# Designed miniproteins, single chains, part 1

All scores and structures are predictions.

Each design is a single chain, and the fold is of that chain. pLDDT is the mean over its residues in the fold that is shown.

## One batch from the design tools (miniprotein)

Design m1
Fold by ESMFold2-Fast:
Structure m1 (fold): chain A 71 residues (1-71)
Amino acid sequence: SAEAKLEELRKIAESLTPEEALEIIKKVIEAKEASEEELELAVAASGRLYRENNPEVIAEAEKLAEELEKK
């Protein structure tokens, strides 16, 4: 189901390093077209980054989240 797929994407996002999460978000932003799954993964990845104890990482995640909203 769609719900099971979203849960799987959230688990994937939680397993990412901060660098991997940033890369996924940037790829989605740079893509001319992104699937619903790609957008959901990028959103989950940005949420994961907000839990880092690094102000620079959080600031980058906030900037990228604003760009994702434009997709």
Scores: mean pLDDT 77

Design m2
Fold by ESMFold2-Fast:
Structure m2 (fold): chain A 79 residues (1-79)
Amino acid sequence: SDFEREINEALGLMTIGVIRSDPRASPELQEAASRAIEGLTRAGDIKGMTELLKGIDDAIEKGDHERAIELAERRLEEV
């Protein structure tokens, strides 16, 4: 529905804003994650978006920024 699409788009934009405001995220990670989240929310894959965000957060907490970027890029290829 149009309403569901609007909600998904809003969730995607809010989530992108959070990632772009995270000082731990490199410009490369911010770009890759933003693109992946946009693709997932447009596809209606909110579960995939949540799983990606959890994976990125876990990788950053472990200091594995390359893994965080890999997760975002891999998910973007699947959307």
Scores: mean pLDDT 79

Design m3
Fold by ESMFold2-Fast:
Structure m3 (fold): chain A 85 residues (1-85)
Amino acid sequence: SLEQQKAFNDKLHELDRKISEILATLDKEQQKALVEEVNARLFEMIGKFSELVEKGASLETFIEEVNAEVQKILDDVKAFYEKIK
């Protein structure tokens, strides 16, 4: 739905902004490592999102899952950043 698409896009923009701020503090090799980690997790999340849409998940369930996955990615990215800075 349009509401699902908007909720997903809003969360992706938030995630992108926060990751961009972290990337700005890193060197080239650290940036590459972080981008690879983020891309792997985003790929998994998109797969899960597609499955939920195919199964006809409610807007509420979809938003809950998107919020949970985005928060997990942010937490994992922050943990990775603390190790490499």
Scores: mean pLDDT 77

Design m4
Fold by ESMFold2-Fast:
Structure m4 (fold): chain A 55 residues (1-55)
Amino acid sequence: MSEKTQEAVDVAKYSIETNNVSKSQLEEIKKQIEEQFSGETAEAVIKAVEEELNK
């Protein structure tokens, strides 16, 4: 991962923890990230959200 991709992943995880989002909201956030981010960055962030969803 590039440094910027890792930063996006870290921000996503921190935002999820801070906002106490439900699994349904995590799925919606995943869709928004998929639509807004492109390529490798979108894929990496989506994977990070899926890891949180899988807890």
Scores: mean pLDDT 71

Design m5
Fold by ESMFold2-Fast:
Structure m5 (fold): chain A 74 residues (1-74)
Amino acid sequence: SADEEALLKMLKEIGKLIHKLPEEEAEKYQREALSLYARFLRALAEGDEATAAALWAEMQKLKEEVEKKAKEYE
């Protein structure tokens, strides 16, 4: 399972990439990242390691998607 420190680092990296995107796309990805973050923290608090692992994988996919989009906009 991922810990809160690793999640916060990934969220920060996603935030930096989002700043390279147009406003509408930036807002969409920011909402998705914050939603995944909130759900992940809840899963950790409940001891649901399986859900936490699945949400971590979704956060990694989101980061990859944002990285690809950021390259399109420099």
Scores: mean pLDDT 81

Design m6
Fold by ESMFold2-Fast:
Structure m6 (fold): chain A 80 residues (1-80)
Amino acid sequence: EAERVAAELEELAREAAELDPEAGGYLYGVAAAVRSPAASPEDIRALGEEAVRRAAEADEELARRARELVERAVAVKEAA
């Protein structure tokens, strides 16, 4: 599940980067955090909140997709 969520976050990050490179960067950060044993659920939330905030400034649908994937990333990390 972690690998699947990370892959979907990376795909969304590419789309987000076309509108806002920083939103894309934060989403790539969430993907890396999901794969990292050192990252906490709180680390993912912090990166995800910045990604969603920036995405919302560019496109509401992008922000919705980002929220869904960040929530899944947090759930995966909490289950680990």
Scores: mean pLDDT 80

Design m7
Fold by ESMFold2-Fast:
Structure m7 (fold): chain A 90 residues (1-90)
Amino acid sequence: AVEAQLAALRAAVDARLDAILADTTSMDATSAALVALLRDVDAAVAALRAAHPDGPQSLVQQLVSYVVGRVLRVIGEHLQRELERRRAEA
């Protein structure tokens, strides 16, 4: 069922985000890993929508919103630290 596939995808995303957050060595490494994650999620969501056009799109949208929200928060924290670093150089 699409719900089971969405639950599995969310669990995989959570595990991957936790790994990225735990093993961040640089801003470039974090950005590359997040871009790769978003690309993989986008492809998986597109495949799910294509396979289940009459499926519960609200659940798919909830997953997308969850993933985007978490990624944007990480990017925001990363950008804030970069801006503070650049200001300290002035």
Scores: mean pLDDT 72

Design m8
Fold by ESMFold2-Fast:
Structure m8 (fold): chain A 81 residues (1-81)
Amino acid sequence: SEHAREAIEHLDKAIESVRAGDDEAARRHLLEALRAAEKVEGVDSSFIGLALRAIGSLLDGDRAGAVEALEAMRRRLEELE
């Protein structure tokens, strides 16, 4: 779907931002991904749990944990395309 693709594009940018050490850009792109994902049928509580884990990891400075959560969100959305 268009919204799933939009969410994936923002998650890719969030992952790049985390790897670059740009936490503010990562959070902005994660929020845009979540806005797009709200319009995707099949997004469930497990996806929201991954988003909360990504936010928590970013707040804690755990870049590896943030990337893992964002990549898991990305895989979930690919299954819904």
Scores: mean pLDDT 85

Design m9
Fold by ESMFold2-Fast:
Formats: C-alpha cells, sequence, structure tokens
Structure m9 (fold): chain A 82 residues (1-82)
C-alpha cells in the first residue's frame, strides 16, 4: 500500500512537471524550492507514523532525493538560460 502510494505520488509529480515544462517550469521550480523543507518534513512524519521498515525508509528517501536533484538540475538550466 505505502509503496504503491509513493509510486503514484511520484508519477503524479512527474506528470505535473511535464505539463509545467510547457509554460510554467520556472514557477514550479521556485515553488518547490520555497516548500522543499515542508516536503522533507512530510516524508519524515510519514516514515515515523507509518512504521516503515529500514528498507522502505531508504527507498522513500532515495525517491525524494532523486526528485530534489532533478528539480535542482532544472533550476540550474533555467538560470543558465537567463
Amino acid sequence: ATEAAVAEAVAALDARLAALRAGRLAQYVATFAAHREDLRRILADRIATEGLSPGEQAVARAVLERHEALVDRWAAELAAAA
């Protein structure tokens, strides 16, 4: 259940990011940067409250870190283009 929910959330974020690339990528990147700490806190709270195994915790953290790294790359690309 939790694994499927995380996969669904990531897929939804990826779909939203693809749509935002058509006209609002810069706005999304800025919004994500402003709320990055909130997203980390939400993940930490979910890990603590859902009783995830160490392996599940590692996967959840890796997924968030991968997404953060991707958004950071987009931010750098936008800055270089400006």
Scores: mean pLDDT 72

Design m10
Fold by ESMFold2-Fast:
Structure m10 (fold): chain A 93 residues (1-93)
Amino acid sequence: EKRKLIEQVVVEGEEYGAIVNLLEIEENGEKVRELLVAIRKKAKYDEETEILKAKVKGLPLEEAKKYFKEIVELLEKEDFEKVKEKIKELNEL
């Protein structure tokens, strides 16, 4: 089924890079929005990539964009714990 990229932001920090994607996916005839956050942490010995996903079924596009902006702002502040909390909140909607 088709994935449509709605918005993408790249966040660059000293200890990490992150890519935030807001996608629209068609599943079983329904439009579902997915927030995909890939965080690339530069560890002392290896680079680790953590991928966080939230599927938001039935959430209006405007609300999905609001959560996208909140996650981007938290990543710019390097508040990864709050990013994980927001992803969990979205998955519980």
Scores: mean pLDDT 74

Design m11
Fold by ESMFold2-Fast:
Structure m11 (fold): chain A 96 residues (1-96)
Amino acid sequence: MLTGADVLQVARDRNAEELKKLAKELGLTSRAIENTSDGELTMKLGLMLPYLEKFNLENASKLPAKDVLEMILAMLGLKPIPDSKFDKVLNELLGK
C-alpha cells in the first residue's frame, strides 16, 4: 500500500521525522541517517526541493517506496549511490 509517491510527498513536505521513520521501516537506515538531526535533514530536503519538484508523483506511485526513498537518501548524501537500477528509478521519476 505504501508507494513511491507517498515517500516523495513526505520529502516535498520536508517532514524529516517521517522520512526517518520510513527509512527504518524499509530497512534503509544507515549511520549517516542516524547521525543526521531532524533540523539538518529538513535543511538538506529544502536544498533538494527544486529537484524533488521535477519528479512526477504519478510515476512515483508506480515505483516501490523503498526504491524512491533510497534514491532520495542518496541525493541527500545519506546513502551511497546504488548500481544502474538507480538511474532507471531516477529516469522514471523524471518522466524520461
Scores: mean pLDDT 78

Design m12
Fold by ESMFold2-Fast:
Structure m12 (fold): chain A 69 residues (1-69)
Amino acid sequence: DDDDARRAFDRNAVFASRVLRNGVDYARQWLIDNMDTVPNFDASFRGSVAALRDFGDDRTVRRVRDRVR
């Protein structure tokens, strides 16, 4: 919670940390739950997309990308 409450710039770092700490499943669910509140994913999203794709969840990644503008 405290980490998520930091500046918007840190949200990309939080997402990456959650992937590393809690695994790809958590990252997938976190993206779904936070689509409307997450800032532009362009740079950080590419790395996260690679992790999600390796897990075999391209469809969820594409849905998040489509909604994040």
Scores: mean pLDDT 50

Design m13
Fold by ESMFold2-Fast:
Structure m13 (fold): chain A 72 residues (1-72)
Amino acid sequence: MAEEIKRDSLLHLDALAENPDDEVTRTMGLMMGSALLSSKQGPISEAAGELLIEASRGADPEAQKERLEKIV
């Protein structure tokens, strides 16, 4: 569900913010983001996927979290 996708994605963005140098957390973020984009489940899934990939590639996780939180 969109609410679960948003919640799980926000939790992973928090993990990226807490441990930016953790390779496992970054790899999981890339995999999760890619899966969400590939699923084509709608705007929330696509946005969450893009933001997780950006954060996992070195963008500020807090900025991506703020963007995702604004999606209703």
Scores: mean pLDDT 79

Design m14
Fold by ESMFold2-Fast:
Structure m14 (fold): chain A 92 residues (1-92)
Amino acid sequence: MKPSPLERYVAMHSFYRNSLGAGKLAAEYLVDALLLATTASKEDIDRAIRLAQVHGDDVTVEALRRVQAGESVRDIVESLGEPAAVEKLEEL
């Protein structure tokens, strides 16, 4: 079974968050993942959370749980304290 778009963006964030100089790219992938999660099935979000947990990506785990709880992507992104994530959202 091919990974969903949400699972792919979560994997990209988990990968690039640990790469030197890739903080902006990682933040952009996280924003794209959160936007996809707003229209994703519960099952797709649950799979994405498990994928983030396997990679030790606690930021993505908590952000996806907040999307499931009905919190806005803007409030989630602003709470992360990552300027690149806010900048990405403002460009959309």
Scores: mean pLDDT 80

Design m15
Fold by ESMFold2-Fast:
Structure m15 (fold): chain A 70 residues (1-70)
Amino acid sequence: FEKIENMNEEEYKEFVEKYQKLVGKYMTEEGLDAADAHKKALEEILKVPMTEENEEKFNEALRKLEEKLE
C-alpha cells in the first residue's frame, strides 16, 4: 500500500473517481451491496485481495495520504 501513501493530488483525484465509478457499477449492474461493491472496487484498482488485514492497511495508508495532502 506504499503506492497509496505516495499519491499526489492528481493521482488521488483519479483514484477517487475510478473508485466511485466501480462502486456504482457493481451496485447497479451486479446488484452488490455497498460493502461488497467497496471491496470489489478496491480489489480491481489495487490488484490485491481485500482481506480484513489488507482493508486495515489500506485505511491506514489513506489516512497518511490525507495528512500528507493537507
Scores: mean pLDDT 79

Design m16
Fold by ESMFold2-Fast:
Structure m16 (fold): chain A 89 residues (1-89)
Amino acid sequence: SEGRKKAAETAKEIAERLAKELERKGQKEKAKQVRELGEKAAKEILEAKDELEAQEIASRFVAELGRLDPSLTHQELIRWSQEIVDKLS
């Protein structure tokens, strides 16, 4: 669906923004891992059987970002998850 395409692209955009910030801080390996998570999440969102599964994928993706970068606040992670989910509506 068009909503899923927008949600997938939003996940990639979030990953790219975080990756660029990590690269500026000299954390090149984490930046690479973040981009890989974004690509994986985007693919899984597009392949999701329904919007609920796509929402679950968005939540897992954001949780994985928080695991890679523990400096990210819970509020930032919640906001990013909501940015992705809002595209599905």
Scores: mean pLDDT 87

Design m17
Fold by ESMFold2-Fast:
Structure m17 (fold): chain A 93 residues (1-93)
Amino acid sequence: SMEEDIEAVKEFLERYENQDFPNEDHRLQGELAMAAMNEDWEKMRELAKEMLEIAMKREGIKELSEEKLKEIEKKLKEEAERLQEVKKKLEEM
């Protein structure tokens, strides 16, 4: 629901402003979401790479296929576009 997405983004922005994140994983996710909303694709890519390296190390994975990397990049772009739309609607309210 768009209304639920707007409320989630509003709560996230308040949490980000207060720097109230329970741990490093949540902080990285917060910075990624903020970069996405600000259309900072380079920073979003850098943060996504760092998060991916942490996840791969946790799972014991040394390398991902090009197909999986493209799928991850596509999902990141789709999520970024969604967050940008929600931010725009929040600003228009």
Scores: mean pLDDT 69

Design m18
Fold by ESMFold2-Fast:
Structure m18 (fold): chain A 81 residues (1-81)
Amino acid sequence: MDLSGEEVTALLRELLERNPDASLDELLAEAQRRHDTPLAALLHDLRTKLGASPAEILAVLERNPELSAGELYREVAARRS
């Protein structure tokens, strides 16, 4: 399933807000179960390449709700530097 960059981040924010105690591994499994390839790819990169927490991702999205998937990844990476 192909989503716009902003639609991917909006869906991620919804999952984070509805599942505040979920790990990124649990959210990645949910995205894979839904066959949401863009969301699964973003979650995989945030988890595997950055080691980001759900709280860090949600904080970025709350400040910048119109971020694309690529912009979200770069912003989270910048905060961890």
Scores: mean pLDDT 76

Design m19
Fold by ESMFold2-Fast:
Structure m19 (fold): chain A 80 residues (1-80)
Amino acid sequence: SAEEKEKLVEELVKRLKLNEEQKKNLRDYVDTNNVPVETLKKILEFLDIGDKNPNISFNEAAKLAGLSSATLADFLKAIS
């Protein structure tokens, strides 16, 4: 739902300490690419894995969260 997507976007903004411009860019990315709720949940799981496992590689954390390299690259580009 749109409400669930907004809640997940707000959680990502909080976790990554995004400013207003980065938040707008993230929302535009989610809307333009019709990013599913499940993908946003996987990105939050990726962040949780990284926080709990400081020695884990980026690629290993992404794999454990079930994220493709393309999806994660697009997300990181959107918030940069």
Scores: mean pLDDT 84

Design m20
Fold by ESMFold2-Fast:
Structure m20 (fold): chain A 119 residues (1-119)
Amino acid sequence: EGLKDAAKEYEKEGWPEVALALEALSRIQEIANEALKDDPEARKEFTEKVQEKLRELYSKLSDELVKEGIPLEEARRRFTLAATDALIDVYIEFFKERGLEEALKEIESIRKDYEQRLA
């Protein structure tokens, strides 16, 4: 919880790209929760895939941060941006595999909007 509050704070601190990322993730999570609300097995599988991807990203970014001596706040920013992109891919692939076409279209729309706002 608190992704929208975190987004507002990052925007205020001069990190609008992080704010956009957190807003996109929040919207996508709402779509995923609604689409999977009546399928506890699918929710469990989805949660496990999300956690696996986050562990992979954390490992990769931790190595990069140690190598470059990046400050903690910059590390958090980079992780949030990388996690947003990677999690959107996980959401798209999972929903495509499950045949959840309407939710998939909504997630793709959010990704496109997010990418356009970053450009």
Scores: mean pLDDT 77

Design m21
Fold by ESMFold2-Fast:
Structure m21 (fold): chain A 96 residues (1-96)
Amino acid sequence: MTPEERERVAREALQAAAENFDKAIEYLKKGDVKKASYYATQAMFLLTVALSFGEGEIRERAEKALKLAREGMQALDNGDYEKAIEKFKEAAEVAR
């Protein structure tokens, strides 16, 4: 895989992660915790793809977004949906 191909995969994964966090937030606002958890988990997987293929700034963004996403998932598990939304928003903005 070329360096250019790796960067493209990482950038596409970051953008897809942001979109999946947006969906997680949408479903949380609707009270659909199962769908929110599904989309947040998909976003975290995409961040690990970005981390695997990304370097420099892309990798740093993936690491920061993943940390925020983990905090969001912990809030979700605790039933703190407002905090979960806030953390997923922060993760989406870092990935975006």
Scores: mean pLDDT 89

Design m22
Fold by ESMFold2-Fast:
Formats: sequence, C-alpha cells, structure tokens
Structure m22 (fold): chain A 73 residues (1-73)
Amino acid sequence: SELAEKVREKAASITDPEEQLKFAKEVADKYPDNVEILRAIVEAAGYDGKIARVAASKFKGRQLVVEAYLAKP
C-alpha cells in the first residue's frame, strides 16, 4: 500500500538505531493490526529481530507467528 511505502521510506531515512527503534514502536502502537505497515518498518531496519519483536508485540492473538513472518527477508 502507499502508506506502507511511505512508512518504509521514512524508516530508511533514520540513521540513528535508537531513533529507528523509537519510530518502530510509534508505528506499531498506531497501526497494531496492519501487518503490511509493520513489515515495512522491519524491512527498512534490515529485518532486525528486536524491531520485528516490537512490531509483533502489538499484533493481537498471533504475536509469535507475526514476529516470524516479519523477520523473514
């Protein structure tokens, strides 16, 4: 989706790892059930496991499955 692409572009523009993690937490909080947007954040972070776990933590009912999905290249 266009929103997921914009989120990915914004995340990729962040060079500080701490700011990138903060942005991932903010996006996960705002869009907890949107797997495409959460995946865009994880992709921009190079499939970092910590960011994938943060994104998945907001997806209700399937956190472990979503974390595994988001962590795949």
Scores: mean pLDDT 67

Design m23
Fold by ESMFold2-Fast:
Structure m23 (fold): chain A 95 residues (1-95)
Amino acid sequence: AISQLIEALEKALKVFSDPSASKEELLEALQELSLTILNISVENPDMPEEVKELLNELLLDLTRIGSLLETDVEKAREEAIKALEDAIKKLKELQ
């Protein structure tokens, strides 16, 4: 579960870090990541509470970032990169 989460986060991070990525590609990456997190959470009910808490916080951040994509794409990109890098670091420490 954690390895799959890290892979999904790193995939999204690559899209947000690509300066040529369109707003549509950023929205698609955000939606794909959110669905992947929800699916992994449902399939792994026995995940540690620390992981569940981190994923809940991340989903809230991703929702905020999605709203920012409508008004400020560059700010949304910066916020996404930071949130994804922080989540990857924490998940690697819990692995």
Scores: mean pLDDT 84

Design m24
Fold by ESMFold2-Fast:
Structure m24 (fold): chain A 85 residues (1-85)
Amino acid sequence: MALPPGWRLVEERELDWIDVKKGETVTVTVSGVPPGALIRVELFNEKGELIGAGIARADENGQATVELVATKDGKAKVRVAVYEP
């Protein structure tokens, strides 16, 4: 997914490892982010391959739910990136 022009990275979070199956929908809820921020979530496997990505916009309360589909089976590291205009 493409980030809109002019938006800047303001925060990164790494979550713990999760087990995923190919075609599985992963749902990540993020809170405590700036209202209207874009939240990008990425899944990286143990080989450092990007196996899933999703983006959502934070609401007025600073919460977003991001859905993404895993393209491979195995263990994945969840990375969260927060962007503001």
Scores: mean pLDDT 81

Design m25
Fold by ESMFold2-Fast:
Structure m25 (fold): chain A 78 residues (1-78)
Amino acid sequence: SDARQARLREALTEALRRVLEGDTEAALEVLTAAFLELAAETGKMSEEEARELAERAVAYAAADPEAAREALAELERA
C-alpha cells in the first residue's frame, strides 16, 4: 500500500512536470499507465474510469498552471 502510494506520487509528480513543460501527451501517457495499474491492483475502478480520470487530471493541470505548480511543490515536499 505504501509502495503503491509512492509509485502513484512519482507518476503524479512526473505528469505535472510534463504538463508544465507543455508536454500534455507525455503527461497523459504517464497518468493513464499509473491509473490503469491502480485499477487492476485495487479493483475499485474500471479501465474506462481510470482513463477518464487521467484525461481529466491532465486537462485540469493544463488549464490551471498555477495550481499545477502548487501541487508539484507539495508532492516534492512530501
Scores: mean pLDDT 84

Design m26
Fold by ESMFold2-Fast:
Structure m26 (fold): chain A 91 residues (1-91)
Amino acid sequence: MKLEAWLIVDGKEEKKLVSDVDLEEAAEILIIGIAYEAKLTGKKVKIVLSGLSKEKAERFAKKAEEVAKNFGLEARVKISGDRVEIEIEPK
């Protein structure tokens, strides 16, 4: 699976994370990582994932909501075709 990931913090910082080959587990780890960063920094963290099948995009959306709840954070997820936008922020 090929993924492109974009990391945006408070809309002020944008970093492109690119993986030519990535597994579902790697994407899940990224979601956990951004939730942890949002928790530690108290800032809104957004990741954009693209190059996913619709089924994988929906799965990552579900995972982001689950991880955010576990951390006491709020997740906002938008799915558009093969693209998933995940915003995680403190409640």
Scores: mean pLDDT 69

Design m27
Fold by ESMFold2-Fast:
Structure m27 (fold): chain A 62 residues (1-62)
Amino acid sequence: DELIAQAKEAEAQGKFDEALQLYKEAVEKNPTEKNWNRLYYLAWMAGDDELAKEAMERIKEL
């Protein structure tokens, strides 16, 4: 998945906001537990508490 590869590269470069946008797009196209977990941890690292809570709630409902 090109989106996941681009998100990982952005994360490795410390571009957390850019990586968050790419992971958001990835979960919209493939709403898997794996993709939601990645979004959750990245949101946590970026300090986006609202997005982290939303991702956690979505994971619980899967």
Scores: mean pLDDT 78

Design m28
Fold by ESMFold2-Fast:
Structure m28 (fold): chain A 70 residues (1-70)
Amino acid sequence: SKLLKQAEEMKKLAEEAGDDGTTVMFELAIEAARAGASDDSVENLIDTAIQRAGQNNPELAKKIKEIREK
């Protein structure tokens, strides 16, 4: 799905930035999506991960938000 692909791209950006905690949060969103969680639930996990990224690395959060707008 589009949401799963976005979460996978966001995870890759977090990994490349060395933000291990944000990477784990995106992995949880990917696992939830694969387990059949609702889009709202997956989007909530993604939002939480983006908020965490923004607290530690505002430039990473900006790049992640650009993926979400696709």
Scores: mean pLDDT 82

Design m29
Fold by ESMFold2-Fast:
Structure m29 (fold): chain A 74 residues (1-74)
Amino acid sequence: MVMVPRGSIELEEIDGKPVVVGVKPGTPAEKLKVGDIITKIGSTEIKSVEEAEKILKSGPEGTPVYLEVEREPE
């Protein structure tokens, strides 16, 4: 599980999955990598980018949220 401040990550839907495509430098979001798939935010399972962005935009920018992610195998 990774804590990120709201507004520190950018997501796109790739193959029906919410994928991290950008992270804000100098924030805890740097623990995420481009290509990480968001599976959960707080206690809520994420099925789409729309669901993820709704939660991430529901609070003030800079407030913490907790993410669960999966990485593509190398």
Scores: mean pLDDT 77

Design m30
Fold by ESMFold2-Fast:
Structure m30 (fold): chain A 81 residues (1-81)
Amino acid sequence: SAAARKELEEQRKAEVEKAVALFEEKGLLEAAELFRKNTVRNRAEALTLYAKENKGSLSDEEIEKKTEEEIKKYEELLKKL
């Protein structure tokens, strides 16, 4: 139903905001903003590139892992549609 689809999209937004909050907590404010603005795929890619230029509190490996985990979360949410 349309209501169920909307709920899944709201859930996806909530998961993105949780990830954004985590990156904000780590001091990656611009990466968090990029993550929020784009599609999950594009956000994750931009976030990874940004983190490699401006290491901040997370290593490149940690950023790549978190990026991959967020992509997987979105894929799993989409499968529930």
Scores: mean pLDDT 63

Design m31
Fold by ESMFold2-Fast:
Structure m31 (fold): chain A 87 residues (1-87)
Amino acid sequence: SVEDLFNELKEKLEEIKKYLSENDQAQLDSLLQKAEEAIKNGDKKTAIETLEKIGVFLYLLQQQGKAPEELVKEALEIIKKLIKELS
């Protein structure tokens, strides 16, 4: 379900946040909250766009050496599944 996948994403992002600065954690939390509210309100377009923004942010963190590649890849796969379920 969308709820199960979103909870799985939240758990994976908590693992990633342990590697991040306070500012990067806050940015990630802001995006995650926006995605959660969009899902809750049935705003599929905003949910998909925000999940894509989370994916881009995670990719950039990995490229900067700020987050482990394996955890980012796992989070991106969950995001991909979420977008598919919302589409």
Scores: mean pLDDT 90

Design m32
Fold by ESMFold2-Fast:
Structure m32 (fold): chain A 69 residues (1-69)
Amino acid sequence: SHMEEIEKGLKEKEEMQKLKPLFDELRARYTPEEIEARLQRLRAEGKPVTDETKALERYLAFLKEEELS
């Protein structure tokens, strides 16, 4: 429903706002290529998906969206 779509959008906006300080830190400390390499290493280790893995994936997705704007 329309209300469910609005609620989902608000939750995603809140999550992005909480992730912004982490994204700013990652941008200041690492290049996108370094983040990609780190993510590939974590995946290659065969460990379960962690909060770190998810954060790095979201950061790379954010950078791609920023490049498209």
Scores: mean pLDDT 71

Design m33
Fold by ESMFold2-Fast:
Structure m33 (fold): chain A 77 residues (1-77)
Amino acid sequence: SRVEEYLRVIAEAEGVPEEVVREEVERLDAEPEERELLVEAAAKAARDPGKGEEEGLEELKKYYETVHKVDPSLFGS
């Protein structure tokens, strides 16, 4: 799945086993869709800390603004 691919990218970037990344993701008190977006954002940041991180955060911000699950200001400053 895309989630498994993203977990691998994050694990390689952080230099840890995929199991460690999976455990951290499972600690998130979040819906499956939210977790997938968080993992995608982290993978984008791992591939390109500048542009990829900005793209991932923009998608997360739009999701939270639309669903009101988290205060959008948490993605700002």
Scores: mean pLDDT 65

Design m34
Fold by ESMFold2-Fast:
Structure m34 (fold): chain A 67 residues (1-67)
Amino acid sequence: DARRRGLSALLAMSQGRVVAPEDLALAAAVLEEFRRNNEVPDASEGDASLARAADPATVAELRALAL
């Protein structure tokens, strides 16, 4: 469920919602998984909001917080 919570946290951030620190860490873990697989979120197979939430600035900020 960590991956699902991480994705939910990314979506919440894209919508301007407040995210708990633990959910922020899960979002960073999901981004790390995408990098490990050399993959980016597929908006055509998933929610377009996910692709927006995973923009480079958001990705960098989440990684910095998780590192």
Scores: mean pLDDT 60

Design m35
Fold by ESMFold2-Fast:
Structure m35 (fold): chain A 81 residues (1-81)
Amino acid sequence: SDLELQVDQALFERFGPSGRLVPVGDALEVARETLLSLGVSEELAEQIVREAREILGVSGDAVLPLARVREAVREALRRLL
């Protein structure tokens, strides 16, 4: 979907094109801000971020490869939209 593509592109632009390690909290905040800028409600954006955190199975500012965070956000979008 266009929404999925836009969020994925925002994460790529912020953190770079590689399997770079990123703080999960920072990456999910970029995803949340991007969803809000695209007209997604605050409530739904927070649900998507929460679902992505559950998919990742980590707490706080765990550091993971960007590709894993992108996959989790994509899966959360597919489950909730």
Scores: mean pLDDT 82

